# Designed miniproteins, single chains, part 80

Each design is a single chain, and the fold is of that chain. pLDDT is the mean over its residues in the fold that is shown.

## One batch from the design tools (miniprotein)

Design m2932
Fold by ESMFold2-Fast:
Structure m2932 (fold): chain A 87 residues (1-87)
Amino acid sequence: LVAELEANREEAIEALRRQIEALEEGARLARELGAEEAAALFEEARRLVEEALRALEAGDYEAALEHLRAAEEPARRGGELLAEALA
């Protein structure tokens, strides 16, 4: 993953930017539905992805990967709670 992230740096940067936008939209939708816990989890995941983007831009591929791994659980849980609120 680290070597793969380094080899595809430009594509990875664009992907993380799109993921940040998606997490912002998820948080907005969660707030509109009154799913405050989901909104908080999406905001946490967004901050972690933003940290990963900064690390990636600085050439710290190991830090970028660790931040992305840390973002997985809040993003997943936020999505689960949002899906529950939509049901």
Scores: mean pLDDT 85

Design m2933
Fold by ESMFold2-Fast:
Structure m2933 (fold): chain A 76 residues (1-76)
Amino acid sequence: AMEERIKELKSRAEKGDAEAYAQLGRLYFLQGKYDEAIEWAKKAYELGSRLGKGLLAAVYDEQGKTAEAGKINDEL
């Protein structure tokens, strides 16, 4: 189930898996849970995940926050 996948990814993220943070963000994004997606994507980005950076920009763009999406691309 999707809830079980989230639980597994959270366990991996707690162990320092930066890509697990990115995958959690993507999963929430696919569910339309943009606030959660942003939080997990920010954590992945802070840990150096390119996937997290790209996801963060994509979530902002999907919300119509094109200026915030552009800023993420300019800050790296």
Scores: mean pLDDT 77

Design m2934
Fold by ESMFold2-Fast:
Structure m2934 (fold): chain A 55 residues (1-55)
Amino acid sequence: ALEELHKLAEEAEKEGYPLLSERIRKIAQRVEEDPLVNPDTALAGAKEMYKSIKS
């Protein structure tokens, strides 16, 4: 989940969505720093944001 968040952020940056990439990186940081954050739920939300902007 965490590695997938980092990859998703990198992909967003490469596709020209730097603000989306920044938001996904912040989600990844929250997953790393807060043990109460569910990494799978965070990843699902990040993927949904990516799809929403890309479509």
Scores: mean pLDDT 79

Design m2935
Fold by ESMFold2-Fast:
Structure m2935 (fold): chain A 86 residues (1-86)
Amino acid sequence: MLSKITALTVLLTEKARENGGLITLEQAEEAINSVPSLSQEEKDRIVEKIREYLEKNKVDTITGEQAIRLAIESLREIEREKREAE
């Protein structure tokens, strides 16, 4: 878990830095898909959570900090679901 959070934090921070502090959904998806420790399910759910945030807030870009927060929330939700599954 910690290694996934660290990789996401580094990659999303770098992508935001390259783009003046803001990233598009496409840029976030590229960064998230480059994390080798994430499963396809984890990648898809993180991207979907960012997409929903952008749609709900009617914005085309998100800060690196917000993207990292949404990614961590997505991973926590997946871990909780796995713990509740018999």
Scores: mean pLDDT 81

Design m2936
Fold by ESMFold2-Fast:
Structure m2936 (fold): chain A 71 residues (1-71)
Amino acid sequence: SEAARLGGEALREAVRRLGEPTLAGEAALDVVRSEPSNVAAGGAVALAQEVQLRFGPLVTTEQVEEALRLG
């Protein structure tokens, strides 16, 4: 969905601003594309958890929350 795509792109941009590798953003986008309903139901926290489970600890929940506060 459009909302899930925008969420993934926002997280990728936030990760880049925090100085994290863009790989974390790409992993988040893969999760959003394959399981958009999970992201819609749980927002950034659910997205961060799925990324960590599937691709390793690339982005913490606190980093996502802080980035969303700034952007």
Scores: mean pLDDT 52

Design m2937
Fold by ESMFold2-Fast:
Structure m2937 (fold): chain A 78 residues (1-78)
Amino acid sequence: MKEKDLKELLELEGKAQEILKKYLADPNADKDEVIKELEEIKEKAQKIYENSEDEETKEKAKKLIEDIEGVIELLKKE
């Protein structure tokens, strides 16, 4: 279970980075769509945080949630 959670967090982090990279590079990017996709990743990370008993997994999930929250706030400011 722990190993699956860590792998899922790595995949979610990668997806968030790809979404942000596409937004920055794509002149046709829809900001609202980007925010929606990031919120979906945040929700998945939140579920891992709530369901995991592993401290390392919880800390990684918490960091990912905080990083995504910061990006969403920055996008909403535009």
Scores: mean pLDDT 80

Design m2938
Fold by ESMFold2-Fast:
Structure m2938 (fold): chain A 67 residues (1-67)
Amino acid sequence: AKELLEEARRLLEEGRYDEASGLAMEAIAKDPSLKLEGLRILAEAARKRGDDVTAEQLEKLVKELEK
């Protein structure tokens, strides 16, 4: 599961945002302890794609989970 998260970050660096999002979601599904890190990747991918509404919602969820 953690390996999926590392691959998702590499895909973000390559500009492959949809694939990065898919792997982040898969990592969360397989290991819920990765939810916070996976949601951060999803928020970044949404922001990079110009989906500011989705990015803002995911960023709010991340902040709630950090408390």
Scores: mean pLDDT 81

Design m2939
Fold by ESMFold2-Fast:
Structure m2939 (fold): chain A 86 residues (1-86)
Amino acid sequence: MKEKVEEALKLFDKVIEMIKAGAPVDQILEELGKASTLAASVIKDPKDQKELIKHSRAAAEAIRAGDRETAIEHVKKMKEIVEKYL
């Protein structure tokens, strides 16, 4: 479990770096999807799963809109939720 949590956190950091670097939207969304799927697999609390899904959707919308600051903030909140499971 801990190894999967650490992997999810590394994927979220990669998503943040891709947003900062101005990577193609489709590539950022693919990596966000991978990170979110892995994170959801390690979260057992339904409340934390609901919060993760909310921030994942908001991040994806911000990425599509080119709102880099909002996208990064939502990815950071997803990281904070997942870090509880370390």
Scores: mean pLDDT 87

Design m2940
Fold by ESMFold2-Fast:
Structure m2940 (fold): chain A 79 residues (1-79)
Amino acid sequence: AREELLEAALEAVKAEFPDFSEEEQRKIAQQVVDLLLQLAKKFGWGRVIETLRADAAASTNPEVSAALLRMAEALEKLA
């Protein structure tokens, strides 16, 4: 479950920062996961999931849109 969220976050980071090393991309992805879980705990899981889906729909980059949808799906499995 958490591993699925980390893999989805890593795909988003790769799309935004392709020139970064794999180690740097993994560190950023872990920070994104930690922040999302903290926000879900503080503001509610449904709100964070809805926000990710809204951002995916608003994105003009199809790789970023797909990654945000995968992150939302992974968060639903954790909730």
Scores: mean pLDDT 82

Design m2941
Fold by ESMFold2-Fast:
Structure m2941 (fold): chain A 86 residues (1-86)
Amino acid sequence: SRAEELARRAVEAARRALEAEKRGDVAGAVGGLLRAIGELLELEADPEAPEELIEAARLAVEAALAALRGDLERAERLLREAEELL
């Protein structure tokens, strides 16, 4: 479904943000965060989107934010939780 695609894209964007941050690519990390936020906003605009998929996208955004703050361990944990909901 579109909701599944949006949630998957949010998680993928957050994973790219984490990998960018590990390389010191701040611009790439910010780009990943912004993409994850965009996917989450589209998901939340769909009244029929399953709560589990919205939760996956929220965890993905939190992971990208944690990565940008330099908390790579928290980012990896949150991203793994998001991936398990897909």
Scores: mean pLDDT 88

Design m2942
Fold by ESMFold2-Fast:
Structure m2942 (fold): chain A 116 residues (1-116)
Amino acid sequence: SAAAEAQALLDEVRKRGEEALEQIRKYDPSLPDEEIEALRAAMRDPGTAPEVYAIAEQRLLALKYGRPDEPVETKIPRELAEAARAGDPDALRQMVALAEKNVEEYKKKIEEELKK
């Protein structure tokens, strides 16, 4: 069902987000635990989990490419987040797709800047 598929996507994005947060700690051990715990808490909400995932993956990519000061951003509309929090599987699916797109575009941006 659409709801089951959306829940599976949310579970996958939460898992990948958690893995990204643990990897961030390995690349930057000076980061306060409180910052990572706040991001983990936000990932418990379906209306924020895809956005937090995108932020975590972008931050990890910046660290992996030796660019810790590169700003991370996400463009997930608040209306989609509110609908997903209310249990709309189509809104959740759209947010996950947008979060993955934001991560892919960020990776391409960093890779292009490294070629210069």
Scores: mean pLDDT 83

Design m2943
Fold by ESMFold2-Fast:
Structure m2943 (fold): chain A 70 residues (1-70)
Amino acid sequence: SAAARAEAHALLVQGQVAYDRGDYETAAEHFTKALELDPENALAWENLGKALEKLGKTEEAEEAYAKAKA
């Protein structure tokens, strides 16, 4: 729905702000919540991958990047 996409976008913005502050745990959490609402969002998968890489979660990051390319 339009409401779910708006909520997902707000979570993406919050995740990006957290990422820019170096708060990678919070960034990953917000990106994950955005993807629960909009699982086809390639940008959210890519940004989740970047946050997971910063956390040393390499396998989870590669899975997120693979979903971004689908």
Scores: mean pLDDT 88

Design m2944
Fold by ESMFold2-Fast:
Structure m2944 (fold): chain A 65 residues (1-65)
Amino acid sequence: MVEFEVKVEPQYYDLVKSIAYSLDGEAVETADGFRVFVPEDKKDEFIELLKKYVPSAEIKDLGLV
């Protein structure tokens, strides 16, 4: 899986979880948003969906885990 650090405002929390789960991933809540885990073949789709629906999100790719 690929791990991402995602920083978002609380109003987007349900949307981030929905996007992650739709891609067979997992979202773990942090103080400023989420740690998100998605299959490697879904990483680009995850980034695209977050940029489209949550353009204010700060996304950091932490690599393969």
Scores: mean pLDDT 84

Design m2945
Fold by ESMFold2-Fast:
Structure m2945 (fold): chain A 60 residues (1-60)
Amino acid sequence: AKERIERFVKKTLERAPELSLEQIDKLIELFEKMAETYPQYADIYKKAVEELKKIREEKR
């Protein structure tokens, strides 16, 4: 359900500052693929990708 996806994404974003750059890149790739595979949740995944990209840049 949508709520389960939202909780998963929220937990992932909360942990993202603690992850390595390689792990963040893998999550970006995963969420971009999930947005393509599940159009009904694409907005949630695309927003998560945008946030992950910001976290990645701040870690450089």
Scores: mean pLDDT 81

Design m2946
Fold by ESMFold2-Fast:
Structure m2946 (fold): chain A 81 residues (1-81)
Amino acid sequence: SMEEQEKLIEGAVEMLLSLAEGAPSDEAAVAAIVSFLRHLRRSGVFSDEQLRELAERVLERLEKRNPALARLFREAVERLL
């Protein structure tokens, strides 16, 4: 259902944000997030549209917490998606 997919996207967003918070540097955070997004893309867990939605939500949350990390993430996602 759409509600179940919303919960999956929300859970993935929180997991990616937790990876960023646990990383020793902004570069390490971006590398971890990009690796996880590539894994999700290869696994077929999300459609391309859902991956874009997920990336947009992560970017919005990072923009408020760490603008420098948000910039690096945006650049990485543009190359990936």
Scores: mean pLDDT 81

Design m2948
Fold by ESMFold2-Fast:
Structure m2948 (fold): chain A 75 residues (1-75)
Amino acid sequence: MEKEEEEALKKAEERGLAANKKVQEVKQEIEEKMKQGVTMDELAKELAEKSGVPVEELDDINSLVSAIFRAEARE
């Protein structure tokens, strides 16, 4: 039988894997847009309008990923 601690650890790992997969998919979408000639500044401006995050905070890929999730929550 699984102990309470073992069950909690297993659920935490499953949540971590699901969250990481979604983050990786969003990162790939950003990278694909950049490969198509969209600049990081253009993505930051678009996501700032959609998410409400200040454009000055959208200076790396991780910030853009966070803004995309916030923008999706607003749509």
Scores: mean pLDDT 71

Design m2949
Fold by ESMFold2-Fast:
Structure m2949 (fold): chain A 100 residues (1-100)
Amino acid sequence: TIIDQMQQLRNRSTNPNSQQSLQQVIDFIQTTSNDIIRQGVASIARSMVMYSESGNQDQAVQVAQMGIKAIRDLGVRDNIDQSLVDQTIQLIRQVTSQII
């Protein structure tokens, strides 16, 4: 499952800030059954953590910005609840501030 994949990523990380951010993502995806949002936020968080842990902070920020745009675009295209879209964007912003 997506949750199992995110738990494995969290367990492989040695950075406490990355572990905390990944746990917040896991907690969030457990609150929704929307597979597009679950898959999207998991992919964004994975890329952000990978760039942050390699010292590529600018790339991590770029992934977050592109991810926010992608979530907004998916919300319109797939008629996703606006509240869920907004919560997802806020989570990406929180993760960004925590790992960068």
Scores: mean pLDDT 87

Design m2950
Fold by ESMFold2-Fast:
Structure m2950 (fold): chain A 55 residues (1-55)
Amino acid sequence: LGLTPEQLEEAEKKAVELAIENPELSDFEAFRKGMKEAVGIVPTKEEFEELSKLS
């Protein structure tokens, strides 16, 4: 994705916050929305799976 570690951390933080506020969202949907809000990038499912391997 070309994200810095700081951008990835901010996106994860936003995704967690969104998941807490909207527990009906899937992990992918929360992460996708969090990334768009934090860094303006909308990840594909494949990119989400790649990022999941890093954690």
Scores: mean pLDDT 73

Design m2951
Fold by ESMFold2-Fast:
Structure m2951 (fold): chain A 59 residues (1-59)
Amino acid sequence: ITPEQLREAIRELSEEAERDLSPEEVARLVAERLGASQAAVTRLLRELGWADRPILVFP
């Protein structure tokens, strides 16, 4: 997966979220949306410095 695909998936999740999501929940939901493994998504989120951020505070 690419960083661009990850950013798009996170943006879509932000629209649906009614509360702060844990980093684990974000990784799981993004993995499901992108058809990737949760481990691969978690690694990319970590590399982008997003692994510990609640989804609702993303721009």
Scores: mean pLDDT 69

Design m2952
Fold by ESMFold2-Fast:
Structure m2952 (fold): chain A 77 residues (1-77)
Amino acid sequence: MIELTEEQREAAKRVLIQHAGLSPEEAERVVDAIEAAAKGDTSKLDALPPWQRGLATALLRAIEADPEGFIAAVRAE
C-alpha cells in the first residue's frame, strides 16, 4: 500500500496536463484513480477511458518503482 503525498499528486497532475494534454479536471480524475489503485482499489482506474487508464498505470508504476525519484522530480520543478 502506497499513500501519495500532495506533492506527488500535484506532480502527476502536472505531467498529465503538460505531456498528455489533459484538462485540470481530467488530470484530477486520473490522479484520484492512481491514488485509489495504490491503496488497492482499482475501481476508479477501471472506470477511466483506455488511454487515460494507460497513463494512470504508467505513472503508478513510476511512483511505485522510485518514490524518492518522483519526489526529486517534483522538487526540480
Scores: mean pLDDT 74

Design m2953
Fold by ESMFold2-Fast:
Structure m2953 (fold): chain A 80 residues (1-80)
Amino acid sequence: MMYTLSEKLQKVLELVGIKEKVLSQEELLEAIADLIRSLKMDKNKYGTYDISGTELGEILGKDEITVEELLAFVDANSTL
């Protein structure tokens, strides 16, 4: 299956070097895994990543994010 990325999701995935507007399911999952690996875990809030002052935080308008919130964002911003 091929997923078409929204403009906002394209900006997010550019942070991990993805330049394509259309990704396979495997490519999308690997890009998300790379993004998560780039994040720093917030030691004060288990399961939460501190994205304050980062480009990701600016794109999403958030200071912190959970993996579940990130996956929900991806689902809302990708189309089969």
Scores: mean pLDDT 78

Design m2954
Fold by ESMFold2-Fast:
Structure m2954 (fold): chain A 88 residues (1-88)
Amino acid sequence: SEIDRLAAEIERLLDELIAAETDPAQRAALEGVRDAIRDAVARRDAERLLAVVDVLRLMIETQPWTPEQKALLERVIELLRELARLLA
């Protein structure tokens, strides 16, 4: 399904970000985001997915990222918004 496709792509991008992250605190934060998305998808909770978008936006604004990491995070946000729209 489109929902399963979007969820899989989001997880792939987050796994790529987590694998590349050398800061243990930042990696733990990304793992927490991944777990929150998994829970929200399992519950079909569009509002929780939008709350995760807000968390990711704050992380982009408050933490240092490479241009490549920022592009991946922004792509995750775009896909989360699309996924939330389909679950609403």
Scores: mean pLDDT 87

Design m2955
Fold by ESMFold2-Fast:
Structure m2955 (fold): chain A 57 residues (1-57)
Amino acid sequence: MSGKEAEDRAVRIYLEYLEGRISREEALARLRELYDASTDPDAKASARGALEALERL
């Protein structure tokens, strides 16, 4: 998965959480799965950034 694809997916998960469509726990789980599934360093960085942003909310 490219960094851009991971960024788009991370943003989507974050927005679904903000819209109240998924719980904080579900959002964190999906972002962790995205991080674990990513092999590209840029993709991992995008997923990690979204995780840190969500944890700071």
Scores: mean pLDDT 78

Design m2956
Fold by ESMFold2-Fast:
Structure m2956 (fold): chain A 108 residues (1-108)
Amino acid sequence: SPETDERIREMLKRIIELIDEAIKVLEQYKATGDPELKEKVLDILNEIATLASEVLMLAREEGRQDLVDAAREILKLINEAMDAVEQGKVDEAIEILKRIKELVEKTL
């Protein structure tokens, strides 16, 4: 429905905003090594995963296979980014987040 399509679009835009925030916090974490910034990044990544899961559910309901495939890829990449953050691989995590952003922008 048009209402559901608008909700999906708003969630995808929020994911982009959260990715930009996560990259900024990761760059600060790289500079300082502050464990509070690491926890903040993981919280942001969990919020992105929650939004992507909601997009996946709504996309399935609307029969939008393009968005189902995109949401599944976003969830896979977010798990990879979380693993990279946990291992202290900050540059790898930033690269993965940039890939997610490009994927999300293509679905808008």
Scores: mean pLDDT 91

Design m2957
Fold by ESMFold2-Fast:
Structure m2957 (fold): chain A 56 residues (1-56)
Amino acid sequence: SMQQQLEQAKEAGKEAYKRNKESGHEVPAAPLGGHEDPLVEQLTNAFSEGVEEARK
């Protein structure tokens, strides 16, 4: 389901932020994607939200 994928993307963003902090990188890796499908945009936004929540 789409909602589960969005939740997983959010968690992935949080983990990426934490990993980058421990590795000496303070900037999380940006997701590589396009704007072809609406779902891809939603997943990218969820990932970004996870990064921001972890930063907060």
Scores: mean pLDDT 67

Design m2958
Fold by ESMFold2-Fast:
Structure m2958 (fold): chain A 88 residues (1-88)
Amino acid sequence: MFRLSEEEVRETALAAAGNLEKAIDYEKQGKKSMAASYTTAAGILATVLRLSGHEELADLIVQAIRALNAGKFDEAKKLIDELREKVA
């Protein structure tokens, strides 16, 4: 596994959170292609975190993507907030 510094882990998790928040905004606007682009970017960041040994952070991102895809925006936002708090 490659290793990320503590700062790189934080930056990666915060980038994923930001991408997921934008995806929720675009889904609420009916802009599904833009939302899909942002969820794809978040998924790539989850893979980076998982490969670096940060499985719990990666799992939060994947769960948020699943909630968002199911239209459960409040659940997705809660998971995004948990992700942000874990790297605060």
Scores: mean pLDDT 89

Design m2959
Fold by ESMFold2-Fast:
Structure m2959 (fold): chain A 76 residues (1-76)
Amino acid sequence: AETLRARAEEYRARAAELRARAEEAKQSGDMVTAERLEREARIYEAQAYLLLGFAADAEGDHAAADRYFAQAIEAG
């Protein structure tokens, strides 16, 4: 569970970084780069929620797992 949570945190940090870069691209008028970075950020965010869902499920917290899996679907 801890290893999954650590990886999820890494993916969430990467998603945040990509979103910040996407915002910079939008401000410069580079919409193609912005769209690509936003898509990459969504993929990392979805993967992070899947990992959190598996970690919660492994700990017996099925309600938390269901919420994380729903967040993963929403992000992807």
Scores: mean pLDDT 84

Design m2960
Fold by ESMFold2-Fast:
Structure m2960 (fold): chain A 60 residues (1-60)
Amino acid sequence: MGIKVEVIEDYTATKPDELTLKKGDILEILEVVDEYNVLVKNLKTGEIGKVPKRVLKEIE
């Protein structure tokens, strides 16, 4: 089971492999892509994509 994180700031996707996120969304981290980005699944929508770590807070 991946680490669960909460979106702390709204984020709009700027690339086709990214997700648009709303503050309060709960995501599961699937993979650490690099120093700044993670691959996540949005647990509400089921969408998978890359997002910046800076807009996330670990909750589980």
Scores: mean pLDDT 81

Design m2961
Fold by ESMFold2-Fast:
Structure m2961 (fold): chain A 81 residues (1-81)
Amino acid sequence: SKKEEAEKLTEKALEALKKKDYKTAAEYAEKAIELDPNNKRAWAILSVAYWKLGDHDKAAEYYDKAYSLGLTTEEFLEIKE
């Protein structure tokens, strides 16, 4: 399903984020939200990636979106490490 494809892309985005490949992390996360706009983890990964790339305004916007979808502080900290 599109939701399962989005989750696979979200995991690839998280792997890229952990490798500090912020551009690749953002690209995978953007593809994930195109398939499933309710994927809170993908929005959180986008937020962290854009923060690291220096676009703090977009980072704040994507952070707010993730939390509006029910992302917890604990889930965000797991992504941000």
Scores: mean pLDDT 89

Design m2962
Fold by ESMFold2-Fast:
Structure m2962 (fold): chain A 57 residues (1-57)
Amino acid sequence: EMSEWAKKRRMDAAARLLRTTDASIADIARQLGYPSQAAFSREFTEYYGVSPAAYRA
């Protein structure tokens, strides 16, 4: 679906930033245009099944 494709692109960018940079989760949320770290963490967790902090570990 087109909306799922757009979400995939954003989530791919998030995963890449988490793996390739030491930026804080709050900074990654800001870079991707989320209004808060909580909003980003919620969408990421729903998409990947793990929190951004757990994904980075």
Scores: mean pLDDT 79

Design m2963
Fold by ESMFold2-Fast:
Structure m2963 (fold): chain A 74 residues (1-74)
Amino acid sequence: MLRATGATDEDLRLIAEMLRPSADAGNAEAQYNLGLALYQLGEYEEAARWFRAAEERGFPEARAALDKALAAIA
């Protein structure tokens, strides 16, 4: 864990928990980042939901991320 180069599933879960209050408050950047963490955790349905919320707020990268998450659900 301490020597990991990238984010671990544990780190991603903690990031998701930290981002949830801001994402629930309507922060587009937090919604997008929460979606990324959930996508990496394999929670594609929830990730797609947050990417859609970020897209509706005008976050430009959210559309591509939403399409990717929806393709993973298919």
Scores: mean pLDDT 79

Design m2964
Fold by ESMFold2-Fast:
Structure m2964 (fold): chain A 57 residues (1-57)
Amino acid sequence: METVERVLDLLGASEEEKERILREIERQPSEREAAQLFTATALRIIGDQIDEELAKE
């Protein structure tokens, strides 16, 4: 749990987004599924940030 929060902070996620992501992870029935969801979410946030930076210029 602590590791997830620290990674989200490093990615610049807002408090609202962090709460939503943590709730979704906690809903997962197993640690493996939670880890997969977390990894996919982290990659999505990074991708969205890159796209926003490139679009904004």
Scores: mean pLDDT 72

Design m2965
Fold by ESMFold2-Fast:
Structure m2965 (fold): chain A 92 residues (1-92)
Amino acid sequence: SEALVNDLADLLTSLAKEGAKVEVEQEGTTLYIKISGLSTLQQVALALKLIGLGLDGIEVEVKIEGDTVYAKIGGLSEEQAKKLVERVNAAA
């Protein structure tokens, strides 16, 4: 839904504003998200929030490596994915 896209964009832009390095790439209807510079507690909190989005019907895969959280988000339209990338990149 559009609300899920807005919630995700707001989450990612908030993290960028707090000093995290947020990188987002679109492949069709799939988003690849990389967030680095997070503490262990921030990584866990972010992973739980992203997994929670899966309960609302989007496809979410999350991986934590070192100080970096990786996420793969599927089930979006190409237009929704493009808008999200544009919003996040504008905040970086």
Scores: mean pLDDT 79

Design m2966
Fold by ESMFold2-Fast:
Structure m2966 (fold): chain A 71 residues (1-71)
Amino acid sequence: SMEETARRMVEELAARKEEVAALLPEARAEAPSVDPELAALSLRAVEAVLAGDLEAALEAVLELARKAAEA
């Protein structure tokens, strides 16, 4: 299900939290060169994981998955 896929993504991001944190500044710099809406949702999900807000991260990933499926 989409919820299971989103939960899986959040768990993988949380497991690689230190690596993800190191890449975040570079990802922010490159965000304007991709789809701005998908980039914003991706950054929101990552920032929520780094903040320990897994519910906000799950919500952002679900919205990202829905938008990506419509593209």
Scores: mean pLDDT 72

Design m2967
Fold by ESMFold2-Fast:
Formats: structure tokens, sequence, C-alpha cells
Structure m2967 (fold): chain A 57 residues (1-57)
């Protein structure tokens, strides 16, 4: 599913940005990823990424 794949890609990029100290950009990408996460796998990946970002903040 294209939406789930995009959600996962956005979530991965958000974690990378958060690790670089770009927290605001990371949160914007994470919000977009949550909107696109239409599958159980996609939602799980986004939830894991959000948790990682919260731990970095």
Amino acid sequence: SASAERAERLAVRAVILAGEGRAEEARKLMDQAETLATTEEGRRSVAAARRAIEELS
C-alpha cells in the first residue's frame, strides 16, 4: 500500500530529523505520517517512531 509505505518513510525521516535536533520538522513529518498510516503495520511503525522522537526530546 502506497500510503502505508509513505507513512513509514515519513516516520523514519522524522526520527532522523529529531536525532539531528530538528524537532519541529520531525513533528510535522510525524503528523503527516500518522495521517497516512492506514494499515496495522503502518500505525505500529509510526507509533514506534513517535515514541523514539519523544525519548530524544
Scores: mean pLDDT 80

Design m2968
Fold by ESMFold2-Fast:
Structure m2968 (fold): chain A 79 residues (1-79)
Amino acid sequence: LEEEAERLGRELLEAALAGDREKALEAARKLAELGRELAAKIPGATEEDAERLLEHLLGLVDKIVSASEEEKALMRENL
């Protein structure tokens, strides 16, 4: 599960940095779905927490796709 989340996170970042918004959004949705499954197993986690994760991931994709070439270069170094 964690290994799959790491793979999807990397796929999201790589797709967003390449300007492939559709692929990045698909990875974000899959990550949010995994996050919902994890939240269901954590005592005290709510459905609102899972919805916030999706919104944050969608916002992250938008920020990366819209980032400057310099910002994208810095993000690539963190992959």
Scores: mean pLDDT 74

